Designed miniproteins, single chains, continued (4). Designs and how they scored, part 55

Each design is a single chain, and the fold is of that chain. pLDDT is the mean over its residues in the fold that is shown.

## One batch from the design tools (miniprotein)

Design m13889
Fold by ESMFold2-Fast:
Structure m13889 (fold): chain A 69 residues (1-69)
Amino acid sequence: SDEVRRLLELSREYRRRSDELRARADALAAAGGSPEEVERLRRTSDGYDGMSKSYEDKANELLNKLLAS
């Protein structure tokens, strides 16, 4: 299904964005940067991770419905 494929693409995109922001937060923390900026990046990363999981769940639900004919 094109819809299932689209939802999985969105899931992967948000996971990639989450991972990128988490890496930036970790690098900033290791460099002794702003704790406020580190926390902001981590919260944004967590938000994207949540969106990734939501899209993956929707894709799996739709796929299961399609496979059940």
Scores: mean pLDDT 88

Design m13890
Fold by ESMFold2-Fast:
Structure m13890 (fold): chain A 80 residues (1-80)
Amino acid sequence: SAAEILELTQEYLERHADDPELQEAVGEMTAEVLAGLDAGLSVEEILARLEELLRRHVARHPEHSEALREFFERVRRVVE
């Protein structure tokens, strides 16, 4: 649900309070998931869009790869 996604997002923002660029990426991924859910997109379509965002951010900030892939997997478990 949207509420579970928002709770997960808050957890990650709090865990990474000292990393504003990572917080921005988590926020962008969250906005994409919520927009997809609101638009009635399939889980597959939502995850594909989220994976593309993850790929683009990690290409610019490879240091965020582990944290953002962990966030992606937790989002996937909530929406599946």
Scores: mean pLDDT 86

Design m13891
Fold by ESMFold2-Fast:
Structure m13891 (fold): chain A 91 residues (1-91)
Amino acid sequence: VEVDPEAARAYLERTYAALGKDVTLGEARRARDRNGEDVVLIEATTADGKVVYHELRVTPEGTVYRAAETLEELQAGLTPWILDKNNSLPQ
């Protein structure tokens, strides 16, 4: 399944804005998760200079995503997937 990097980036921008968090998003890149499935990889830099790595997938049930402080932790599958349904913008 082809992933949409621009849709994933727009979703993440909206999510951070809804949380009132000031972050700088890097480029949305196509990648593969630990199971070889297509994902979008985006890095977010927080106001204090920390980098958070996000993997996002669009499924029929909504957008699924996860986050980690390092790319290695993300790739190792040490962080859980979070299912966010089509209307689940944090408010």
Scores: mean pLDDT 67

Design m13892
Fold by ESMFold2-Fast:
Structure m13892 (fold): chain A 82 residues (1-82)
Amino acid sequence: MPSKEEQEEVFREVIELMKELKNTYKDLIEDAIPSVELAKGLLEGARNGKTGREALVRQAGASMYKLALERKDYEALEKIKK
């Protein structure tokens, strides 16, 4: 189980960047792997200034949203909406 600190860190970063995901994440959610570790790796790639930052953030957001849906974590879903 991912730590609360790790989840909150990933959610914070995703929330900041998620304003661009509003109309594109539906297909990404279907294909996403619900994993905090995967999302963290994707966000680290984005932070390192590599090409494809937007795509990495979208995938991380979809992964975290799918994880929250599968866990029925309504508090996490509310944080993602903000």
Scores: mean pLDDT 64

Design m13893
Fold by ESMFold2-Fast:
Order: C-alpha cells, then structure tokens, then sequence
Structure m13893 (fold): chain A 107 residues (1-107)
C-alpha cells in the first residue's frame, strides 16, 4: 500500500518536475489527521476530495474512483500519480489527459 503509493508519487514527480515540497504540503494535513495510520490518512483525503467544492478536488475524486477499477496495488500506485498531479501547477482541464498519459507510460 504505502510503498506502491510512494512509487506512484515519485514516478509522476519525476515526469512532471513537481517539487517534493509541494506534494508533501498537499499530503501533510491528511498525514497529521491519520496520526501515523496511512490508511486513515488516505480515507480522510478521499472524503475531502468527494466533498470538495474546488475543481481540482472534484477531479481528484474522479481519479480515485477510476483507480478503484484496478488491482489494490495498482490502485495505490495510480492514487500516488493523482496526488502529484493535483499538487502540480497543471490546469484542472489537463489533469485527466496527463493522468492517462502517465498511466500509459508506466505500463
């Protein structure tokens, strides 16, 4: 779980040239809420994205739902890519396209 998720983040960060500090800043509130429980942190993030009134949060929720069609290990890897994407400066309208490109490149 955590290893596949971190691998997904690293893969997307290297391809998109997103600074690690930006991804960490996005994740920190959820990691703090989880208090060392990574599963609780991811659940908090999923709930926040589902209830988001912001376009990037809505897109993140859609990517989380798409990832659920894959195996558990692949799901966490894809979730890592999604987090790096929404942490980037990529316009919301390009996030789904870029996600698809990164998934194809990771095969």
Amino acid sequence: MKEAFMKGIKFAMEKLKVPEARVKGFLQPFLTFGNGDFGVALRALEVASRRSRYEKGKVLYELIEEAKKYSKEEQYFLLGIAIALVSSDIPVEKIKETFKELVEEAK
Scores: mean pLDDT 77

Design m13894
Fold by ESMFold2-Fast:
Structure m13894 (fold): chain A 58 residues (1-58)
Amino acid sequence: SEIEKLLERQKKLEEFMKSDKWYTPEELAKLTGLTQEEIDRLVEAGVLEKKDGKYRFK
């Protein structure tokens, strides 16, 4: 079950990474399970781009 849960999260992350859409923090949390602190760290690391309160994968 833990492996299945990890695979499900990986699939959702891959879908997000392939998207050129801007996501709200709430949509990102729902799709990826990331906390706001984790999202902010990914923006700082240059993995995510933030604009007008929305985020996308770089």
Scores: mean pLDDT 75

Design m13895
Fold by ESMFold2-Fast:
Structure m13895 (fold): chain A 53 residues (1-53)
Amino acid sequence: MTPEELVELAKKEYGINLPREAAERILQRTGGDLEKAKEIIKRIANGEPLPPL
């Protein structure tokens, strides 16, 4: 999965504008694990601030 794909996923499925750099950091932190990356996106979508990446 690319950072651009994660940005598009966040926009289409969760309605949030995720910066590309944030997507890259999320993928690095999760080791490319999509399930863990989606969990972080869900937390942001629920009104939590973007975690320090």
Scores: mean pLDDT 77

Design m13896
Fold by ESMFold2-Fast:
Structure m13896 (fold): chain A 125 residues (1-125)
Amino acid sequence: KDILRQQLELRQEATREVARGMSLHADTLSRFLDEALAASPEEMTQLTGAILDYLRYSMDALVSLAKLLSPEFTALVQAHADRLVAAATAARDAALHGTEAEAREAVRALLQTLRDIRAEFDALI
């Protein structure tokens, strides 16, 4: 194999690692979001806090991996990370300061945003 093919294979594998990372985080977060929707208001408040902290950490890690590929791909991953963190922040805010109904709707909106972003990453592999 020539060096150009090896470089392409490495970039393809790095793209799969980012997509796989997103899929694994989406599976973990989906379970915790389903748990939050079944939880008491007090438990939902605690879970939305933990979910937001986890999202900030996991999205920063995926953005760091994307930097190995290209500025354009990094910008794409960062945009999705920002969208997820914004939705998680809204869910946390609703759990702390909103009604129970508003909190549950915000958690459902976060779950839908997660599903949409996961589908976009799955299309990369």
Scores: mean pLDDT 84

Design m13897
Fold by ESMFold2-Fast:
Structure m13897 (fold): chain A 69 residues (1-69)
Amino acid sequence: SMMEEMEKKKAEEAVIDYLMAVKGLSEEEAREEVEKNPAKYYEELAKRYEEQGRLELAELFRKLAKEEK
């Protein structure tokens, strides 16, 4: 649905922010990496949220990673 697409876009922006802040990529490089392999980066962010004890967000991003396979 349109709402699910909007939620996916917010998740993509969260991954972009993660790649810029944690891995030192530019915004353009981060967007390219997410477009190239979204499942990989959703999985990486899920692990990051799990490490922070944010289990609900970790499960959300694992679900998104599975949908991109």
Scores: mean pLDDT 78

Design m13898
Fold by ESMFold2-Fast:
Structure m13898 (fold): chain A 65 residues (1-65)
Amino acid sequence: MERYRARLTEGAAIALSFYLPVAEGDEIEIEIDGDKAVLTSLKTGETLELTREQALSLLKSVILL
């Protein structure tokens, strides 16, 4: 299991806002286990299930903490 904490950029927040109530500067946790990942909004506690590939792509566009 891999766990990352990140802060959303404006672009990442816009993309994720279609799935979760997030804004620029919000903190998220991404937990990757095997071929699946779970993104958690630390502000609301809401979660989004992703593939490992989607999670790794998102990690390239956020600010790692």
Scores: mean pLDDT 84

Design m13899
Fold by ESMFold2-Fast:
Structure m13899 (fold): chain A 74 residues (1-74)
Amino acid sequence: SLDDEIGEILQEAVEYYQSITDPEARKEAAKLMDQMVELAAQAQASTDPEEQQKLLEEMKKILEEIKKIAEKSK
């Protein structure tokens, strides 16, 4: 379901975010986490399946950016 897909993306994003030990890297990732939460809210509020899929794709792109920040900070 849409809620399951959103939940999986958010869980993975939180896990990467929590793995960041560098304060400056965590600050940059926090901005992306804010964007992630906003996109999740928009996807859940949408009744258009095409818009929902586009928002999920945008969330996955932000997840990849958070992952890159987390990998650089290790």
Scores: mean pLDDT 85

Design m13900
Fold by ESMFold2-Fast:
Structure m13900 (fold): chain A 61 residues (1-61)
Amino acid sequence: MEEQIQAVRDEARKELMESVKKIIDEGEKLGLTDDEINERISQVAAEHRRKLEEKIAELRK
C-alpha cells in the first residue's frame, strides 16, 4: 500500500510541475505580475492536492 501511495504522489508531483511550468510560461508571455502567476499556481496546486487526497483515500479503503 505505501509503495502505491508513493507512486500516486510521484505522478501527482510530476503533473503539478508540468502545470506550474505551463502557467509560468503563459503568464510571462501575457505580462502577468509574479503575484498574479503565484495566485494561479496556488489555485492549481490546491486542485491537484484535493485530487491526490481523494486517490489516496480510495487506496486506503
Scores: mean pLDDT 80

Design m13901
Fold by ESMFold2-Fast:
Order: C-alpha cells, then sequence, then structure tokens
Structure m13901 (fold): chain A 65 residues (1-65)
C-alpha cells in the first residue's frame, strides 16, 4: 500500500541518517545499535519484514564491534 511504501521510505531515511551520524562521529556504535533495534521493532510491527531484518543485522554488528 502507499502508506507502507511511505513508512518504508521513512525508515530507510532514518537508517541513512544513523549511518551518516556514525560516520561523522556524532553517535557511538552502541547508540547506533539501539537506534537500529528500535527501527527493527517498528518495522516488524508494521509488517516490513525485510527492513526489520536489515535493521536487526546492523544492530547486531554494532553491538559486537
Amino acid sequence: SKRREELRRRLEEEMRRIEEDLRRGRITPIHAAFAYLSLSVEAEMEGLEEVSRRALERARRYLTS
């Protein structure tokens, strides 16, 4: 649906901002991990399984680095 496409786009933009903030040293890896965990939960609640999985994979990476 159009609403799901708009939400997917918003979550993609939020992930891009997390990566940019991390790259610029504005946030730490652990803060990025928590932000991605939050996005993963939101995406899963909305049925965006692929977005949720990608966010969770990023969260796991930053928690273990």
Scores: mean pLDDT 86

Design m13902
Fold by ESMFold2-Fast:
Structure m13902 (fold): chain A 82 residues (1-82)
Amino acid sequence: MDELLERMRRLGEQLAAESPPELSGTVRDLVEELIRAIEEGDERKAAVYASALGIVSVSTRDPRVNALTVELIRLADEAIRL
């Protein structure tokens, strides 16, 4: 679990850095809330924050941002199913 959460934090930091400056703060907040929901075992909250990250990612129209977001959501799903 800790290794997955560490990987998610690292990807989240990279995602925020690759995002437009005006969205960087929003991305960081959403990643933090997603990780928190996973730590709490709250699958419903995790799904809400993952969905919000997906919407933000699509709005950037950046394929790198989209790829990082997809990988982060995959790790989140894996962590929840553990």
Scores: mean pLDDT 84

Design m13903
Fold by ESMFold2-Fast:
Formats: C-alpha cells, sequence, structure tokens
Structure m13903 (fold): chain A 76 residues (1-76)
C-alpha cells in the first residue's frame, strides 16, 4: 500500500543522493540490520540482477519503485 510505495521512493532518493552503487547501498542497509556477510553478498547480487533486468525495459520507470521495495523486504 501507501507505506510500501513511500519506502520504495525514499530508498530510491537516498540511493541517488548517496552516490553509491546499488550493491554498496544494499550492503550498508544489510550491515545495519545485523545481516551476515553471506546474506550481504546475496542481497548485493539480487540488486545487480534486478537492475540489469530493468535496463532497457519499457516498464523501467514503473517497476523501479516496486523492485527497490521487494529487495528491502527480502533483506529486512
Amino acid sequence: GDELAKKGQELRDQLAASNQSGGDFVRQKASEAGVSQEKVDEASKLVEEFAKSLKGSVFEGTVSTYTAAMVVDAIE
């Protein structure tokens, strides 16, 4: 709902403002949540795969917010 959409948009804005790669952003978030190094590596790969699948897609703008929200939900 609205909460998830807001979280996704905020994460996208934070990623853009931080000048970090998607992988670095996910690593930082996972580390803050106390996730193991093994899970941190897995989360980084998920972000890269989602970013790669989105590239060149006609749904690029629409899917980006939902993709960010799904990745955060998977690691939190």
Scores: mean pLDDT 58

Design m13904
Fold by ESMFold2-Fast:
Structure m13904 (fold): chain A 93 residues (1-93)
Amino acid sequence: MAEELDPDDPLLLTFKGMQALLDGNYEEALKYFEEALKRAPDHPFALIGKALVYEKLGKYDEALKWAKRALELSPDNSLVRAVYKEIEEKKKK
């Protein structure tokens, strides 16, 4: 349906958050991921995106919290597992 392209779609918001993260706009990225989670609280990619923002900000405890939530919801997702492992290794250093 034409209305399926809702600008507040959790997947579209997650994509916008990832683009903001890649551009180094961490506050905007966090806002998009938080809006996605307001629409879909258990969206694994929005949770992992929020974890990546905190990792870039050096807030590894907060990053692990969100990455662990994503891992609990999608334990077999290779991207979620890879991001969780990366953040855990950074916290150990």
Scores: mean pLDDT 78

Design m13905
Fold by ESMFold2-Fast:
Structure m13905 (fold): chain A 78 residues (1-78)
Amino acid sequence: RTLTPAERDALVAVARRYLEKLGFSQEKIDELLQAIRDDDPAKRGKVQLAILLETNDLSEVERFTVDAYRAVQAALAA
């Protein structure tokens, strides 16, 4: 389904914090956040894949996914 603006903004905020913490370049962060804003099904998982390729750690992907889910649920409840 299409994300609401609040859900999209929550996902962008969580993704930005994770990518900054993991040391991604600003250019790469902007590219990955644009994929979330576009809400293009073909680009789903692009952030998770970038985290996996950079860290080689599935646990980092799992932590991001859980935090992203919680942020979206909080945005829906507000």
Scores: mean pLDDT 77

Design m13906
Fold by ESMFold2-Fast:
Structure m13906 (fold): chain A 140 residues (1-140)
Amino acid sequence: SLEEAKKIVREMAEKLGLNLTDEQIERLAKIVLAISKLTELLFDPRFANELALVFLPYLPWTIEERAEIVVAFIEGVALGKVELSPGLKALMERLGISEDDSPERRAAFVLLFVLEHVRYTIGPEEAEKILEEIEKILGV
C-alpha cells in the first residue's frame, strides 16, 4: 500500500541520514510503489549501468535521458535483473538490505541514493527535474 511504501521511504531516508519533508516522502513512495508493481522491465537491463549512474551528472545527456538511466537502474535492482558491483552490494548489506528483501526496500534505497548523488554533484534543481521526469515515465 502507499502507507507501507511511505514507511519504507522514511526508514531508508533515516538509514542514509536524509531529512525529507512529508511531501517528498509521498512523492518518493509513489515512485517506489509503481516500480515494485512492475511485472516486466520498462527498459533493457543492458542500459542499466552503475558507471552511467556515477557519470550521470558529468555527461551531456538531457534530463529525459538521465531520468531513463535512473529508472532503468532502479527497476533492474528492485526486480533483481541487474548485477550489482561488490561495493554497492556491500553498502546494501551494511544498511540491512539483502537479495531476499522486498522490491520496495531495494527500490527505495537505489532511488534515494541516486537522487542524493545527483543533488550533491549538480545541485537540487537538476535533481528535482530528474525526479519530475521519473514521475512522468512511471505515470505517477
Scores: mean pLDDT 80

Design m13907
Fold by ESMFold2-Fast:
Structure m13907 (fold): chain A 100 residues (1-100)
Amino acid sequence: GIEKAFKLAEEVQSLSPEERQKQPAELRTLAALVAFLKEHDPEFLEELKKMSVEEFVEALRAKAEEWRADAEDTVRRVFGGEVLRHLEEIEALLRKIEEE
């Protein structure tokens, strides 16, 4: 489930930069997302942990589109674009973890 995926994301984020680059792109993106939310929006992170995979994907899509629209924050715009680019792969990863 979502909680197991978040534990994997935190494990990936604790790796060296070199070891993180060896991980699948969707897991690296999820790890970066969890790290970003811990610093900038911890309440949204806690709400995401309570969601189903479907609710998580919909909430994340909406938030990433919001980040993409931020005219003054280049980091949020770039990160929102990366999340949207990998969203289908992240959903597939979450569903695979849920089946295990």
Scores: mean pLDDT 77

Design m13908
Fold by ESMFold2-Fast:
Structure m13908 (fold): chain A 90 residues (1-90)
Amino acid sequence: ISEKLSEEELEGIVRAAAENALKAAEALEKGDVKKAVLYATAALLLLMAASLHPAREEALKYLLKGMEALDKGDVEEAIKYFRKAAEALE
C-alpha cells in the first residue's frame, strides 16, 4: 500500500537511531535513567522501521542487550551496549 522507504529515507532513520542510542548512553552517564529509557526506546522503534538496513540486526542486538542491562540495574553494561548499537549503525 505505502511506498517502500527510499535509500535516503532509510539512511535518515538509521542516523536518527544511532543518535538516539548515543543519547541513551550519554543520559546514563549523567545519571538520567528515565531519559536513557526514552532515547533507547526511540532508537528501537526507528530500527524496527529500518527493516532493510544491513546493520539493523547487529544494532538491534546491542540495543536490546543495553535495555536488558538497564532492567538488571547494570548501568555500565547498558552504556557499553548503547554505544555499541550506535557504532554498528556508523
Scores: mean pLDDT 79

Design m13909
Fold by ESMFold2-Fast:
Structure m13909 (fold): chain A 54 residues (1-54)
Amino acid sequence: GPRALAVGDVVTVTLPDGSTYQGEILAVDAETATVRAVGKDGTFRTLTVPLSAL
């Protein structure tokens, strides 16, 4: 569950459009995490997501 999140963890992020990404946590703060996400085509992007979304 989200309580065990740490830098280097691999998580699944679901976006509001229903798309899902796998990504590595780069940073965690009190309410958000910065995730390096990869799409199905190998495209990388950096996302800032609420911890409640992980």
Scores: mean pLDDT 74

Design m13910
Fold by ESMFold2-Fast:
Structure m13910 (fold): chain A 69 residues (1-69)
Amino acid sequence: MEKKVEEIVELALEGAEPEVIEEKIAELLEIKVEDLHGLEDAPPEVKEKIELLLKKIAEEAKKYEAELA
């Protein structure tokens, strides 16, 4: 999981298209891209997985931000 999160962060930092990043997130969570857009109506389990993924992405992004600073 963490290696996939790092890959997503790298793609975002390299300026990859938003659609590519969304596809990678959806694949990691085993959901459809459409489900990412309707998060408020998603089942609790899906929300929990997304929250955990966003937390890991934020942790990796902070490491990159600290290196740039």
Scores: mean pLDDT 68

Design m13911
Fold by ESMFold2-Fast:
Structure m13911 (fold): chain A 74 residues (1-74)
Amino acid sequence: LAQEGQKLIQEGERLIAEGRELIAEGRALLAEAKNLEDVQRGIGTVLRGIGLVFQGELLIKKGEELIKEAAEKA
């Protein structure tokens, strides 16, 4: 349980980092946008990055909960 919780936290941190990179890329695409289609692609990239950040946060919460359960049952 504790080891599984730590792995989930590490995976969540990785997803948050990847999501932040996608948000930065999407913002760069929006700055260079020449038409509505470019704007839509930039927004889509930002939204995917936000989704990864949220998934990472959920994994961290699950990992913390598993560590807490392991401590309570010890």
Scores: mean pLDDT 82

Design m13912
Fold by ESMFold2-Fast:
Structure m13912 (fold): chain A 108 residues (1-108)
Amino acid sequence: SWSDKIRSLLEKLGPIAQKIADANPVKIDEELEKLRNEEDIKKFLEELLSKLEPEQREVFEKIKNWIESQIPDNASPAELEEANVILAKLAILLLHAEPEQIEEAKKI
């Protein structure tokens, strides 16, 4: 299913995401808290994307394009919003990623 494919991708990203989170726990937690209280997730995501460096943006676009390719045409507004939340979480993590972590993420 679409959800199983997303889960598989998140499992592959998990170790890298955990290393990034462990290095910047307070800042990442604060940004995730802002995301949880945000009503316009799409606008919040666009603001995060404007802060990404070119190499961080490359990893983001690769994962975003793959996620969008897995979304069915009959996806509900709630499922599309869930995808935007996942993308926002990814952007938050990538903003705090070291160059070596970006290179590792590119291999996925």
Scores: mean pLDDT 75

Design m13913
Fold by ESMFold2-Fast:
Structure m13913 (fold): chain A 93 residues (1-93)
Amino acid sequence: MSIDEVIDEAIKKAEELKKKSTDPEVQRLLDALINALKYAKENKDYETISLILNAFKRIAEKRGYEELKSFADEMINKLKEAGIKLVEPAPLP
């Protein structure tokens, strides 16, 4: 699977999770993820995509959204298999 195909799958799955959810906070978090993934894909900023998904996973884990955490874990693993390296932000000087 190409990087672009994994991103498209992530967007599609996030939209499905949003439609299934009745929690406004979950819907808002998924909307933010979808918009961020679309923006990063459009700009070919694949490093930022891994950071976005890791941030989403951490938020989901802290809030106890196990389904969202599992989704993020799946997408992160698929991106790693497609060749994206996880990038940490550079330390502030």
Scores: mean pLDDT 77

Design m13914
Fold by ESMFold2-Fast:
Structure m13914 (fold): chain A 90 residues (1-90)
Amino acid sequence: SAEVEELIRKAEEAEKEGKYLEAGEHYVKAAELLLSKPNPTIEDLERAAELYRKASEMYEKGGDKDKAREAELEGEIPLALELMRRAIEK
């Protein structure tokens, strides 16, 4: 969606400016929007997992280890869902 793409763009701009905590927050919001869809696709789940991974990395660079760990754990949910769906579809 346009909203997800705008949040990713804002996160990438914040990252380039060294605003790592702000970048992490935008990546988390983008991932949450993908997961809030009534029926997220495998591509949505893959993208959400990657966005949580990027958020964790940004929070680490920004010095917020608690938020980095939280983003890492949140990212395990879409990753697990993706792996389960791939196993069913072969």
Scores: mean pLDDT 85

Design m13915
Fold by ESMFold2-Fast:
Structure m13915 (fold): chain A 100 residues (1-100)
Amino acid sequence: GFEKFIEEAEREVEESAASEEEREEALTLIEIVKALVEENITPELLEKMKKSPVMLAAIGKVLGTPDVEKAKKAVEDEEIFKKALEILKEEIKKYIEEAK
């Protein structure tokens, strides 16, 4: 199930030969995935999400641009951020269904 998927993802990050920075980014992504599936986004996680490359990429999809600087400026726009969250939530649900 989803809980086992999260545990396996966390273990793979801990066992990886990745740098500390890459591990921190991967753990943040796992935390975002868990919160989006559980619909439980804390204020602390929300601030981490605004700085996340994955969130900036989703905002870029909403704006129709690969420009990271434009995505960074749009992260504070509530409507754009909400649309980006819906994109991530749908992508995550699809990934979990394929991982079953």
Scores: mean pLDDT 73

Design m13916
Fold by ESMFold2-Fast:
Structure m13916 (fold): chain A 85 residues (1-85)
Amino acid sequence: MTKEEEEKLKEEVRQLVRDYLRAWGFSDELADAVAEAFYKALKEGKSPLEIARAVVQAAEDVLGRPLSPEEEFRLMLFAHLYLKS
């Protein structure tokens, strides 16, 4: 993948994650961190479970706390829907 194609894909993932998480009341900062972790894990060829763990970890790092079961479910659902579309 060229740097130009990589930047474009990263931007598209970031917009998609922002739109999804904003609808659920999450901040743009959290959405951007989740998008970056998601993109990085995808690029590294990680499994769906490892991708889900990466996005949960990124969200927890932004919040400075563990996710609630509802917050974790919403992030895992996003990762699952993106990978299974």
Scores: mean pLDDT 76

Design m13917
Fold by ESMFold2-Fast:
Structure m13917 (fold): chain A 60 residues (1-60)
Amino acid sequence: MSPAELRAALDRVVALVPPELRAQARAIADELLAEGVRTGAPTTEVLARFAERLAELRAT
């Protein structure tokens, strides 16, 4: 799996986040992209972790 494919997948999810949270979501996506590239983690695992981090970010 290429780093470019993982980046594209994360960027698509960031685009769906409300504008007020988008900068924070992008920072999380960049962090997880770097970790995923370093470890060779499957895209599904990286996206699952991103979803968890976004749920925390959206907490009331």
Scores: mean pLDDT 79

Design m13918
Fold by ESMFold2-Fast:
Structure m13918 (fold): chain A 90 residues (1-90)
Amino acid sequence: SAAKEKALASFEAYGRKVAERMIETIEKVIDDPKKQEELKRWLEAGLEKVMKEAEELSKTNDATTVQEAGLDKLGEMVEEFNRKLYETLK
């Protein structure tokens, strides 16, 4: 449906903005280029996974459920990113 398509598109746009801010953080706080690339690759893979899971949910769920579940999954990715970033700084 148009509502589901718009929800997924808004979700992808939001996820991209979150990823951009995380990339900026990596570049500001991590001096080692190899560690920067490892974190960036992890972030890219994590975002792709979240988007694929949201798309799968859209096949059997309404727009609101897809948006809520996806924001939860994106939040989990953010928490895991913060853990990895902190571990990299130690």
Scores: mean pLDDT 82

Design m13919
Fold by ESMFold2-Fast:
Structure m13919 (fold): chain A 71 residues (1-71)
Amino acid sequence: NEKHLKALQLALQGKFDEAAALAKGTDSAFKQLINFIAQKNYKKAYELLQKHYPSLLKTQAGQQLQQLSKQ
C-alpha cells in the first residue's frame, strides 16, 4: 500500500505531523507503528511492521527501521 510506505518514510525522516496525517486514513495497527517511531520505540515499531506489513520490509524505509530496532 503506497500510503503505508509514504507515511513510514515521513516518520523515519522525523516528519511526524505529515506521517500522522497520511496514517489517519489507515488501520489502527499502522497508526500505532507510526506512534512507536515517534516515541523512538523502534523495536516495537519493527515488530508491527514484520507482523502486519511484511511487503514493506524489502523497502529502504523498512530496512532503516530494522537497523534502528537493533539500537
Scores: mean pLDDT 82

Design m13920
Fold by ESMFold2-Fast:
Structure m13920 (fold): chain A 63 residues (1-63)
Amino acid sequence: DDEYLDKLGEAGKFAYEAIKDGSLTDEQIIEELTEKFGLSKEDAERILKVVKNGLETVAELRA
């Protein structure tokens, strides 16, 4: 199977937990994604954006 897709799933979970915890800046989350998962900065930024947008959408729909 596609190992890259599994890596993206784990990276997304990490980004979600980091955003929810709030102890890291966006820049620090991107750095951790690149270091831990071997992602490019562009892919790390895209994952962070998708996770943030998803969380904001869910919050808006639940309000």
Scores: mean pLDDT 75

Design m13921
Fold by ESMFold2-Fast:
Structure m13921 (fold): chain A 66 residues (1-66)
Amino acid sequence: DEEVERHIELIMKYGSEEEKKYVEELLKSKEGQEKLRERFKVSSEIAEKLREIGREIDEELARRKA
């Protein structure tokens, strides 16, 4: 669950509007939630890349505000 929540957080923060809506729709059903869990277990490499990109964006934004 923690890993799935982390992937959802990254998509909601850095994903496209289409990706955000897709995740929100899946979260509305128990079957959809299970599909997300299975998907994220298989796609851990994608999650790592999204996390890395997110970190770089946050650092760049912080640098611009300073």
Scores: mean pLDDT 70

Design m13922
Fold by ESMFold2-Fast:
Structure m13922 (fold): chain A 65 residues (1-65)
Amino acid sequence: LDPEAVVETLRLASKSGDPRISEPARALLALGPEAATRALAEAGKQLAGTDAPFSEVLRLAVEIA
């Protein structure tokens, strides 16, 4: 994952009207680009092959971080 792309994605997600997206996105942004990128990469690996929505990827990333 590209940290710049991760930060921009999280910035957009933090403005979502859905708190299941905006709240974990804000939490990940507070960790900084490297920690957020590592957590999202790990969440993505654990959810690989599933139909998990983006909100579940963000939730798992916060748990990992």
Scores: mean pLDDT 81

Design m13923
Fold by ESMFold2-Fast:
Structure m13923 (fold): chain A 112 residues (1-112)
Amino acid sequence: LKAKLEAALNDLEGIAELLEELRKAVEAGDEKKAVILGTATLISLVGAEFTAELIPDEEVREKLLEALKKATEYVMEGMKAFEAGDYKAAVEHLRKALEIVEEAAEWLREQL
């Protein structure tokens, strides 16, 4: 159990770092960097879902999967806003995704 929770926590911490870098790229209007980081963030979120599915504790698994789903929705909406040229809306959506990921990571540390 502990090893699977540590793997899930490591995934969430990596996603939080990617989201912060993505937010900075979007604020700077760096289109190339934003696309690269946005893609990396979405791939990492999908990978984190696979890690979460391996957690045998149903309550922990369901809570992490719900958080990852919500974070993915916010990242997708943020990237759509960015492509539409609404950088302020994009940043707001990415901040909400980061908040969800950080809250999930903090909660998961309490389970360890």
Scores: mean pLDDT 87

